# Ledger of designs, part 106: designed miniproteins, single chains

Each design is a single chain, and the fold is of that chain. pLDDT is the mean over its residues in the fold that is shown.

## One batch from the design tools (miniprotein)

Design m3680
Fold by ESMFold2-Fast:
Structure m3680 (fold): chain A 88 residues (1-88)
Amino acid sequence: DRRRERLKKALEEILKILEKIKERHKDDEEKVKKIEEAEKLVRELYELSLTGSASREELRRLALKAMNNFVGDPEDRARLAQLLAVLL
């Protein structure tokens, strides 16, 4: 359905941005680890949003957790925040 397509596209775009940032920081093990944790949290957020098993407040908390593990410039952070809002 349209909702599932929308959520899937948001996830794919988030992961694409995170992989791009991971490549920029590939020699920084700590930053790579944080980006990988953000990827994991975003996938979890997507699954919870898809199943409808969590409240909007719980999804928002998970999105903030993902953002806390994000490393990157302000433009990438702003785009990730916009895309994370689609998963809420």
Scores: mean pLDDT 83

Design m3681
Fold by ESMFold2-Fast:
Structure m3681 (fold): chain A 82 residues (1-82)
Amino acid sequence: SLPSDAEINAAVAEIYRGIANILEKKGDYDGAIQAYTKAAEIARDSDPALAAELYRNASQVAEKAGKTDLAEKYRAKADELA
């Protein structure tokens, strides 16, 4: 009757991805990075491929924000999961 933990995690990750997209569109790169990384952390155990994609998204936003060290950190996290 209720969704499984994996289904709940997938839904919550997609909500944070949606929030991140809105924040990026508004130019709130710090907020977008936080939302993408929360989505990736939620997806990590159930869907490592999605988590890797979300960490790559966080890395790309960090690059747009001029945060090179942070971009490298999230790229490394994505590479470990891919």
Scores: mean pLDDT 87

Design m3682
Fold by ESMFold2-Fast:
Structure m3682 (fold): chain A 112 residues (1-112)
Amino acid sequence: MEELRERARELAEETARVAREAAEEIASTGDKSLVPAIVALRLLGVAALTAAELGDLEGLAISAEAVAELAREYGVSEELVRRAEELARRARELLEEARRAGLADEHGRLLP
């Protein structure tokens, strides 16, 4: 149980870092039409951290997947896209592992 919570925190922290780096890369273009994407990436990083704090593995997976989708859509560096996709996969796998172990509820939240 504590191991799953620690893994969720680590994944969320890395997701927030990747989201921040992607947002900074998009911001460096100077294209004002991309401001909504920059804001969305920053908020998704916060959402991932909040989900992990609450033990919400489904929320973490959804947030990580959304970061990967935006990184790909807005053409950030291949390395950042690959990191985001790997984090999304790991977050989804963590949710599935917790569900198989009977440690997550129907909403994907870790049990007490």
Scores: mean pLDDT 89

Design m3683
Fold by ESMFold2-Fast:
Parts: sequence; C-alpha cells; structure tokens
Structure m3683 (fold): chain A 100 residues (1-100)
Amino acid sequence: MEAEKIEKEYEEKAKEEYKKLEADPEATEEDKKKKVKELLSKLFEDLEEYIAEELKKQGYSDELVELLLEEARKMTNESGSEVIEELNKRIEEALKKEKE
C-alpha cells in the first residue's frame, strides 16, 4: 500500500540523518530528538494527506474527514514526546550494536 511506501521512505531518511548526527561531535541528544520529531511530523503530514484522499474517494464528507484528522493530530501530540524518546533510544541502541 502507498502508506507503507511513505513509512519506509521516512525510516530510511531517519537512519541517514541519525548517522550524520552520530558522526557530528557537536550534536547533542536534544538535536537527535529534534530531528526525529521533525521527520515524524512530516511522516504524519504525508499520511494525513493520503488518508484524507482515500476517505474522500470512499464518499465520506469533508466535515467527517476533517474531524478524524483533527482527532488523529490530537492523539499524536499527546503521545509524540514518548514515541520520539522510545524511537530515539531504539535507533541509538541499533547503531551502538553495529559499532560494537
């Protein structure tokens, strides 16, 4: 599905950007978290556009689509910091094991 393609592209981009930050001795943990947050935000924007188009194709009203996307954004904002922190740790652990 198209959503899987979007997710895969962002995963590859996140790994590339993380490797650049790991190679930069001036990069802090906060810089890494900020980069992950930026990439995650763009991923959700692309997924929201895809979902909106699919729902409209199925005959859902613009009002209902907007309501669903608004709720999705609210949920993402509430859990975003925890998800970012967990993803950051997983990426760092994966890179650290590869280096060892």
Scores: mean pLDDT 68

Design m3684
Fold by ESMFold2-Fast:
Structure m3684 (fold): chain A 78 residues (1-78)
Amino acid sequence: MSDEERQAALAALLAALRAEAADVKNGNDLSLEEQKAIVKRALERLGLPAEVAQAAADRLAAGGSIEPVIDAVAAALA
């Protein structure tokens, strides 16, 4: 498998996780901490290091762009 394919799949998964987390929050009025925990757990299941998953979850919960999250993940995987 190419690195490009893996990176594209990871980007798609992060976008899907953000959409899913937003949907869950709208349905259950979850706290930001609970939303971060769900996203972090899902990213860890993808094989990301805990520190990278934590940074990604924090960025997504803050409502920021996914771009910095993708960059941080790519750097950690290099």
Scores: mean pLDDT 60

Design m3685
Fold by ESMFold2-Fast:
Structure m3685 (fold): chain A 74 residues (1-74)
Amino acid sequence: MLAKLAEALRRAAEYVERGDIEGARKALEELAKEIPEYREYLEKLKEFIVEEARKDPQLTAEALRALADYLAEK
């Protein structure tokens, strides 16, 4: 499960870096369908990413990759 979350976060970071915030949002929504137990967490993360990417997309993408790397090691 954590590996799927890490992969989705890395994909979301790629979308954010490209300026495709809608793509990042959809990637997290697809993951929420696959892992319903994490739906509430993923909904909050989605809103946070949309807000932060609007302010600083490069920093947001970097933060998402750091979180993905952390989760992949667990």
Scores: mean pLDDT 78

Design m3686
Fold by ESMFold2-Fast:
Structure m3686 (fold): chain A 72 residues (1-72)
Amino acid sequence: PHPELVERILKALRVYTVYGNRDEAIGILRGAVERYGREEVLRAIDWLLEQGVITPQQAELLRRLLEEAVNR
């Protein structure tokens, strides 16, 4: 995956899980989808899970936030 995309996904996760800012996290993921496409973002989330960088729970959370980002 693109290193910048990975960084954006991890920032979205941190913004939501550490700071509780759901709308900002959704905004970051929306920007990632606009730049890279939804399928590329999903592949990057799966890659982060495979590398052990994120937990299954965090991957599920990111997928839910991504669903909301593409439906608004």
Scores: mean pLDDT 87

Design m3687
Fold by ESMFold2-Fast:
Structure m3687 (fold): chain A 84 residues (1-84)
Amino acid sequence: MTKGEKLRQILAEQVKLVKEAAKENPELSDEWLKEMGELVREFEETGIKTALEQLTRLASINVKAGYEEQGIELLKEAVEVHLE
């Protein structure tokens, strides 16, 4: 698995958490899903070079949504992959 494939897998897990957060918080769901969609588009356009920026912002959404442990763990994994 390439470094880009590993980072894309971490992105998918962060996206999954944002979608679960949105289901639990319907009043905030539109805002969180919009921001998530923008971050996913930016990741697709820039790839590895800005991946940590997008993954950090997704982790921030997940922390605010109550998935602090899971969001931080995925961000740590992304940093470790980036430093390979």
Scores: mean pLDDT 80

Design m3688
Fold by ESMFold2-Fast:
Structure m3688 (fold): chain A 84 residues (1-84)
Amino acid sequence: ELEEKLKKFEERVAELEAKVRERTAGLTPEQREEILEIEEEARREIAKLFKELFGLSEEAQEAILAGDAEAFDKAFQEALEKLK
């Protein structure tokens, strides 16, 4: 059921975005390493969500972790198509 999975994904991503915003709000530009660590953690959680909800391949998960937006978009579209 695509609609239910998309709703769960949107809710979990919104929660993650709020968490990242809260964690980074108190950081200075000099704390770049902490910001990068928070962003990396967020990417890992997004990759887990895609695997759990859409059954993404290992290659697609690696693209998310690397921040490769084009490879991610392709993998996401392929996952959505398989749910039809």
Scores: mean pLDDT 69

Design m3689
Fold by ESMFold2-Fast:
Structure m3689 (fold): chain A 74 residues (1-74)
Amino acid sequence: ALKEEAKKAAEEAVEAVVARLRAAGRDVEVTEVGGVVLLLDRSTATEEDREIVEELIEEARKNAEKLEKKKKEE
């Protein structure tokens, strides 16, 4: 269903953010509650980390909208 595709896109975006932050030496904790992924940076909090997460969430949202339109066209 579309909800599964949207969830997958969001999960991929979160995983990409986590991978980049960890590669940069950041200690980030990922917790999933009820299908919602929460990110907690255990290092010094920065606006850059939040900005990266927001950008990827926006991309995932755009991708979910595109997938929804394609599914409705089917």
Scores: mean pLDDT 62

Design m3690
Fold by ESMFold2-Fast:
Structure m3690 (fold): chain A 91 residues (1-91)
Amino acid sequence: MELEKFKELYEKYAKLLLEQKSLSPEEAKELAAKYGDIPKQVEEAFEKLPKEVQERILEKIEELTKDATSFEEEVEAILKALEEVIEEEKK
């Protein structure tokens, strides 16, 4: 399922972003170089989702990120939005 594939790619990307914040500048550069294609893969996977699902994800992201004050909180909110949409699609 394309939605589950998108979630897996985004979780991988989110872990990369969160891990990069706790690394030294040198370690962060090595990690970014290893996973440099992930942002593009996330965008491509999102575009493959049905328009209705894309809109629902964006709406939930907007609602959950409204109170986010940091990039880390924004990432957590996006992951939560994706989880909720996946749960709804399985019903």
Scores: mean pLDDT 74

Design m3691
Fold by ESMFold2-Fast:
Structure m3691 (fold): chain A 69 residues (1-69)
Amino acid sequence: MSPEELARQILTEAANEALRPFNEAGRADVDELADRVIELSRKKAEEMGLPEVGELAEQMVRDVRDAPA
């Protein structure tokens, strides 16, 4: 699996965990949600011994959030 594929997998898992309390409450601040996804993604990557994948996941979240529309 490429680092990008692994980063996307970690992001998916982190997003599911981050969205769990949000789904229960029905809403959350977008910035809080993004920060939570980044935190969880970094933690998961660090547990795997691949902190660079966590950095890539963080960059992917920031790029989407800061994309010029």
Scores: mean pLDDT 72

Design m3692
Fold by ESMFold2-Fast:
Structure m3692 (fold): chain A 92 residues (1-92)
Amino acid sequence: MVEAVTTRAPPGGPGPTEFRAVARTPSGSVGRAEGVVELGPDEARVRAVGYDAQGNLVSELEAVAPTREGLPLGVRLTFEAAEAGARAEEAR
């Protein structure tokens, strides 16, 4: 599992905003996450992808949240690795 946090404020107007974050695992591995936030008149759309330390794609996220002049504050994206080993490490 990989945690990614958005580190960039949205621009001054509606439209696509790119963000990038460094994702660190408890084991000390460093990966990356990147995505786009699109602000619409009635909803915000988030599309993000997570990569491991080797540059392999491990997860994708697409989410839609209602807006209308108020965005959810503190966007946090949590990515699950597609690998069975990562899920075993979560003890599930």
Scores: mean pLDDT 53

Design m3693
Fold by ESMFold2-Fast:
Structure m3693 (fold): chain A 75 residues (1-75)
Amino acid sequence: MVPVKQIALELLEALRPSISEEEYEKAKEEIENAKTVEEVLKVVRKTVENSDLSEAQRKSAELAIEIMKSIAETL
């Protein structure tokens, strides 16, 4: 669980300039309070969809989500 939350929080920090401070703090709290990997992935996907991302940034975010999913399947 810890590695998935850490990757999610690092992705959230990278997306911070492209989202509102309110959305950032809400997403951070939801990730830290998540009890399952599925809950973490739901928050991350919502944050990515709410972000004004370039195609390159979106692709990087999608790769991070795939890595988190792979870690979940290993646990």
Scores: mean pLDDT 77

Design m3694
Fold by ESMFold2-Fast:
Structure m3694 (fold): chain A 68 residues (1-68)
Amino acid sequence: KEAAKKALEAAEEGNVGDAVKYLNEAVKKGVPVETLSEGAKKAVEEGVELTGENIAKGAAEAAIEYLE
């Protein structure tokens, strides 16, 4: 849960590298990789521009939702 929230914070700050590190920690804590992939796909399908920050933000939001 903490790692997923830190990933979202890093993505919102434009720090894609740290966002990816925290997303990897969320996966180690039991969040399926497929959950992150679906979050990223949803952001793309909703017409969000394909930037590293937007992709990381979508993945982090999906990880947080999975843990709630």
Scores: mean pLDDT 74

Design m3695
Fold by ESMFold2-Fast:
Structure m3695 (fold): chain A 92 residues (1-92)
Amino acid sequence: MEKVERIVKEIEETAEWMLARTKKNAQESADGLRETLALLQIRSSDLETAKKLREIFGLPYTDEELAEIHEARKNGDSERLKAIVAERQARR
């Protein structure tokens, strides 16, 4: 029970942060929204599923970045996940 509740809370926290961040720039943040959706699914799936989601959404996450996301999710580190997404957006 507790593990499922923790995953749901981590997904909700990450989604709220990213959606709030993109709210003002919704018209120009379609990529940010796609990243939000992909990240939410990565947090609920294993690394192989994350790689498939990257392919489906056309997100240019590297294998290294996906591994960091997977580790942050495994450790319940929502702040690290937010940092990874922010670093990605800043590099565009």
Scores: mean pLDDT 63

Design m3696
Fold by ESMFold2-Fast:
Structure m3696 (fold): chain A 73 residues (1-73)
Amino acid sequence: SELEKLKERKKELERAKEQLEEEIRRLREELEKASPEEKVKLEILLLMHEIALGATELLIERLEEKIKKLEKE
């Protein structure tokens, strides 16, 4: 079923979201303890993870809309 495949993909994206949120949390903790030289690299990594989180959330929303449309058939 197409609906089942979309629901499975959504679960995979939700797991990816949880992993990104955990990584962001850890990077923020590392940033607080970092030397001035390390802060720039950690800030770049943090920004990249925050962008990835935003993209993942958008993909989840798009999948939720597709699931809702298929369930209303």
Scores: mean pLDDT 86

Design m3697
Fold by ESMFold2-Fast:
Structure m3697 (fold): chain A 70 residues (1-70)
Amino acid sequence: LSEEEIREIARELSKLLGISESTARTLARVLARQKITDIQEIKDLLLSLFNVTEEQAEKAARIIAEALLK
């Protein structure tokens, strides 16, 4: 992933999860580095790290997985 792609993902995640863009950028980089692309695994991680709903976590996980599979 390019830095611009990470920034675009981070903006979307920040709005969906109610977290800072800086936190979202760190999250995106960590997931990319660890090659975590499974939607369920990402969703479970988001639910454990943040006070978000199941629906928010699922939407965020799909955005992350699709971006990482490029």
Scores: mean pLDDT 80

Design m3698
Fold by ESMFold2-Fast:
Structure m3698 (fold): chain A 79 residues (1-79)
Amino acid sequence: MLTPEQQALKRMQELMDEFMEELKTLSPEEGAKKAEEVIEEMERILAEHPPQTVEADIEAGSLLTLARMQLWALKKEAE
């Protein structure tokens, strides 16, 4: 049975999975814009459903870090 916190983390993971699939068809410039949108949505989910455990906080932070690293790589590739 999923808690609201687990549902929020699942939503963030689904956003990351959808973003990674879209990257297969997007240019680096389009991918960078999509990465910014994904990061903003993840931040909104976390603001609405803040993690209640250290484990969930680490998982959410890891997903955000991965999205931010992907954005950095895409911006560098677009230069």
Scores: mean pLDDT 83

Design m3699
Fold by ESMFold2-Fast:
Structure m3699 (fold): chain A 88 residues (1-88)
Amino acid sequence: SGIEDAIEDLERQRDQLLAEFAKLSPEQQQKVIQQAQALVDQSEKELGPDHPLTLRAMLILADLLELAGQHDEAQALRDRVLAIDPEL
């Protein structure tokens, strides 16, 4: 599905995505975070909250949140993922 392809593409391009994200203004970073949050929300609805692709999308969102200085939100999301899949 489109959601699965989108998450797999983001994972493949993770390092480049994070490097480009770090160059954005705070306002542009918040827009990207909103888009990533929407992708996670859609994945939870279509694939389920415990699906491996949903968890991987959550980890990408956590990395974006951390780069944006939202450390508490990033850690809370990582803790949630770890509670579902400790090996991810």
Scores: mean pLDDT 86

Design m3700
Fold by ESMFold2-Fast:
Structure m3700 (fold): chain A 64 residues (1-64)
Amino acid sequence: SEEERELRIEVAAVDVLYAGRTFQEAAEKYGVSVEEVKRAAERLKEKGHQGMVDLAQRLIEREA
């Protein structure tokens, strides 16, 4: 689904920013484009800590 794709893009961006992976490696791992991951990483940087909190909340909601 589009929702699942958006979540994979955001998780890939987190992997780049916090786990030290390249955009290419993260895109390949999560089956998304490098361009989508770069755009998401820029959005997360702009939102700072709140961006990470928002992503964590969405992941928690998926497990419920």
Scores: mean pLDDT 77

Design m3701
Fold by ESMFold2-Fast:
Structure m3701 (fold): chain A 78 residues (1-78)
Amino acid sequence: TQADVEAALETFRRILEEARRKGNEETKRVAEEAIEELKRAQERGVSPLDLAKLITAQAIRIIGAEIDERLREKKKLA
């Protein structure tokens, strides 16, 4: 639904702002890409199910970037 897309965009924008504040360039890039992909999907008028799948896929990508950043920081401190 429109509300689901707006909630996802709000969440991704919050993640982007936190990544900027922390200097996490990889998470920042992935969050920016997630926002752009959601905008393109809205412009194409994809189905609600396909939008939900896209939101899930982008959320997984963002989680992966955050895990990678944390692992990189641990190696730097070791």
Scores: mean pLDDT 79

Design m3702
Fold by ESMFold2-Fast:
Structure m3702 (fold): chain A 82 residues (1-82)
Amino acid sequence: SAIEAAAEAAEKVLDEVQAIFDEERARFLPEARAAYEAGDEERARAIMEEAELAALDRIGKLIPAEAFEALRAAWLAQAAAS
């Protein structure tokens, strides 16, 4: 059905979005870990925030602007709750 096809397409996009976040976090993780082990927790946090912003930049190039704005708003809400 058209609904099933749309759901599969949406799941594929969400999987790609998640993979981008995981990839960027993994890329920045060694530097963040080194900062944390050095006692610089604020630097470690800033590095991981850079990882998430890098992921959002990549995602913004893959999805329509309106969908990207919704995702960015959800990320900012999650960050504010943390």
Scores: mean pLDDT 77

Design m3703
Fold by ESMFold2-Fast:
Structure m3703 (fold): chain A 111 residues (1-111)
Amino acid sequence: SALPPEERARRLAELEERLDAALDRLRDALEALIEARLKLLGGKTSQAEVDAAEAAVDAAAAEITRLIREINRLRGLPEPPALDRSQAALLVMNHILDRAEERRKELEELL
């Protein structure tokens, strides 16, 4: 049978915390990829550094896909398709905006 409501809520909260951490890792991986590509254009690095950065982005996007699928499974929602790099970038942008909004609220409470 289905999980008890309290256990389901706890597991969802834990998965959402892991998703936030995974989005932070994807942001860092995307920033590293942009830096590697800019260095390659400037002749300051090798294709191997770009390839490694691309692999790190793909690994982070795959982790996020797994977490979203687990969250959707617990919520009784359909399994979403795997994230491409554009979809991953949009999720990171939304994550940054959410963090900026929370920081804005904190600062307004201090002023």
Scores: mean pLDDT 85

Design m3704
Fold by ESMFold2-Fast:
Structure m3704 (fold): chain A 83 residues (1-83)
Amino acid sequence: MVEELRRAAEEALELLEKAEPLVAARGKGIVSRGLNAALSRLDTDAVGVLRETADEVAKLPSEEAKKAAELLRETADRLAEAA
């Protein structure tokens, strides 16, 4: 789970880097906080935290942010099925 969470965050950050600078900066903040929160809740609700992070990223006015949010949601769904 830790490796999957970090990989998803890294891929989301790479997608956000292609967005406009202000959207990229805001998105990176959301993803970094979400990753830290998920890692602190590995035994309780890491998947829920990842879904909430995806929802917050999806609100950003960028196609790259929507793709990053979709990747985070897909990762959360896959981790939920593996549990």
Scores: mean pLDDT 82

Design m3705
Fold by ESMFold2-Fast:
Structure m3705 (fold): chain A 87 residues (1-87)
Amino acid sequence: MFSREVASAEAEVRALSETEAEAEAVVTLADGTVLRLRARARQVGDAVEVERQVDDAAPERRTYPHIKTAVEGAELGLREAAHRALS
């Protein structure tokens, strides 16, 4: 469970091509804080590379060999960014 109280959240996942996808979310907390979450995924051979970012923090990159599509990678990256921001 997220430890910070969320007032609203809007998320979008977008396929850019067969091998690239992006996901973005805007989360508004009960205190009025707005968090911007971003994930970008690219299929590289038999794996998907996912870059995730919370606001202006440094992006984090991971490779997932068990994920088959860039869209799934972007969705996972966004979820992981949300857990990091809201924990």
Scores: mean pLDDT 78

Design m3706
Fold by ESMFold2-Fast:
Structure m3706 (fold): chain A 86 residues (1-86)
Amino acid sequence: ALEEVEALMRQGAEYVNQGFGLYSKDISNAEEAIALVEEGERHYQEALDIAKRAGLSPEVIARLEAGLRGARTARDRLRALAEKLK
């Protein structure tokens, strides 16, 4: 459980970072950047569900909740920016 949660958390962070990397390189990539951030959000959500079900420490759960919140905030910010480009 912990190893799976750690793997999903790393993958989630990688997806969010890839999304911002694409957007910072060219703002026309906003749609693809949003898709990558949403993929990261899904990985954090899956990790959080596994962590809660497995009864992992409150510190691990808090870290995952922070990661999920960060991914959701990133998604919303990118969506707002993409709307301004239409």
Scores: mean pLDDT 81

Design m3707
Fold by ESMFold2-Fast:
Structure m3707 (fold): chain A 119 residues (1-119)
Amino acid sequence: NLENAKKELETAKLRLEKEGATPEQQEALEILQTFVEGYEYYSAHLNELLESGNTEDLQIQLARYKKILEYAKLVNAKYLQALSLNYIGKIQEKLGQYDEAEKSYKEALVIYQELNDLN
């Protein structure tokens, strides 16, 4: 959920401030913060496209969520990685990319399970 993503980004920001962030990690944090702040809009828009969207719009969303995944990996934001993989899977499934969707869903599930075991 959104609250987990916000807490994770705050934790990543504090860690990187202490350890020293690369320019790439600083850019990733800014982009991920913008994504999380707009999350309700982005998720609603994607859900609408998954129901009635054309292939071109779905391909644009796929590229966007793949970039969010890359940024989330760069700052070790595991919850955002799992969220992005789940949406990538949904888009891939709608595009008929079933093998790729299965892989994305499995990767997301593994991360969600790991997060549930972390106290």
Scores: mean pLDDT 85

Design m3708
Fold by ESMFold2-Fast:
Structure m3708 (fold): chain A 99 residues (1-99)
Amino acid sequence: KLSQKEQAEKLLEGAFFVLKALGEYNEEFEKKIKEIVDYVLKKKPDISVSELSDLLNALVLAHIEKRYDLIEEIEKKIKENPDISPKELQEFVLKKLNS
């Protein structure tokens, strides 16, 4: 069975593969998302694959919508409260995009 770090790496590989297929891949975004995921794994090593997926969905959605301010806000929220729900972060992004 894969470790949490290996599962996160596979989720990231899948996300980047999809973004490249859509023409939405950006090397700076890959670096930023890896930094955020690494920080989350360090602070919450028992985070579920489902929770990691919710976090990645929030970041990818903000990136596709060219809302880099939301990516910065997500990073800030995680650093201020590492226990913040990834689902709450996804809902935050959806609310901001629909406003």
Scores: mean pLDDT 81

Design m3709
Fold by ESMFold2-Fast:
Structure m3709 (fold): chain A 100 residues (1-100)
Amino acid sequence: SISALLEEFDRAVEELLERVGELNEDALLELEVGAAKALAYAGKGEFEKAREAFERGLERAREAHERGEISEEERKELEELKEKYLKEVEEERRKRVEEK
């Protein structure tokens, strides 16, 4: 269930925030990319890949928070990845509604 997966994501994000406080902008972007990728996999019914994508996103967010600033090039790539995965989420959601 997508609902159960989102609840797992919410708990994991809360745990991360309790540990580090507020995430910097680059860490938030990494988390958003991981979440978008996870939702794209979940939309395809690939729940294990969705969990792996989200866990990797959390790890990268923590690393970005500890490192500070990422490069402008890396930031642009992350923003493009976020948009790509969000588009896949919308496309898969549309297909599932129409597959009735």
Scores: mean pLDDT 74

Design m3710
Fold by ESMFold2-Fast:
Formats: structure tokens, sequence, C-alpha cells
Structure m3710 (fold): chain A 61 residues (1-61)
């Protein structure tokens, strides 16, 4: 239950960081979620790719 609460809090922080355009913070939170077992390796990769693509698109206007 404690771990479940930590995972929920990290997901909430990740969504908030992404909403604010803080891609660096969002990527850090993805790593923390994976470390706690909240993400499979495949899910971690998909999320990192998604946030990286968002950052690249933002750089191009």
Amino acid sequence: SSKSQQLQDLVRQMVEAARKGDVEKALQLVDQLAQLGGLTPAEKQVMKDHFTDMAEQAKKK
C-alpha cells in the first residue's frame, strides 16, 4: 500500500511536469517509476520515446 501510494504520487507528478512542458522532470519521474516496479521495460521505453518526441517537436516550434 505504501509503494502503491508512492507510484500514484509519481504518476501525478509526471503528468503535472508534462503538462507544464518540463520534459526533463517528466523523464526523471519515468525513471523513478521504473525503479519502483511501476513500469515494465517496454512501458518505460515507450514513455521516454514519447516525452523525447514532444521535446523535439517543441524545439521546432
Scores: mean pLDDT 77

Design m3711
Fold by ESMFold2-Fast:
Structure m3711 (fold): chain A 65 residues (1-65)
Amino acid sequence: KVKVTIKGGEVEVERDGKKYKVELEPTTLIGELLEEDEETVVVKIPELNMILKIPKEQAEIEELE
């Protein structure tokens, strides 16, 4: 379980197997970390039924108990 803080800007959203590029306002979400590499983080947000792929420059990830 992770806290994801998006600093705003364009992120990639995957829902029902389709990918969209969406501009988001600064926001904080709680979800599950699925994948992390050097450039991006992939987080599932169960309450919104979506997966976000966010550049690390635009996101801050904090692990929660």
Scores: mean pLDDT 77

Design m3712
Fold by ESMFold2-Fast:
Structure m3712 (fold): chain A 77 residues (1-77)
Amino acid sequence: SAEVEAYLAKGEEYAKKAIEAAEKGDIETASRYGSLMAKYYEKAIEAATDPAEKAKLRAQLEEDERRVLSAILRAAR
């Protein structure tokens, strides 16, 4: 649906911004964008009605969460 696509696009945007902030050493900004990423992915999952679509969105959230966390952990060292 258009609603799922809009929330997913925002989640993906914030994932990229979180990684970019972490790569610049701005851990505070990276954490804020990471939280916004999770928020919009959760909204996309809630808006989805098909169980298969929900599963795909959860898998994408888990992958982007790992990427953001890895970038933050590297910057914190």
Scores: mean pLDDT 88

Design m3713
Fold by ESMFold2-Fast:
Structure m3713 (fold): chain A 81 residues (1-81)
Amino acid sequence: LMEVANTLFKIAGKKDKISTVELAEALRKLGVSQEIANEVVTNAFKLSRSGEVSKEQLAEAIATLSEEKQEAIRKAVEAYK
């Protein structure tokens, strides 16, 4: 999951924190479905009061998804590399 978070941060051009808009755009560029992207964004920002999330918070949000949705994201990361 940290590898997924690292890839999304790299796509967004960020190191420490990523905003809702930046995360949604990175997920779109990665090629994940809109349904999965919306769930990741929603869950990530439930953990943040600043409107920005860390790599650790993003990895935690992805970990709350079903194993099937996590696998779809992993496959998108591998296809992007």
Scores: mean pLDDT 80

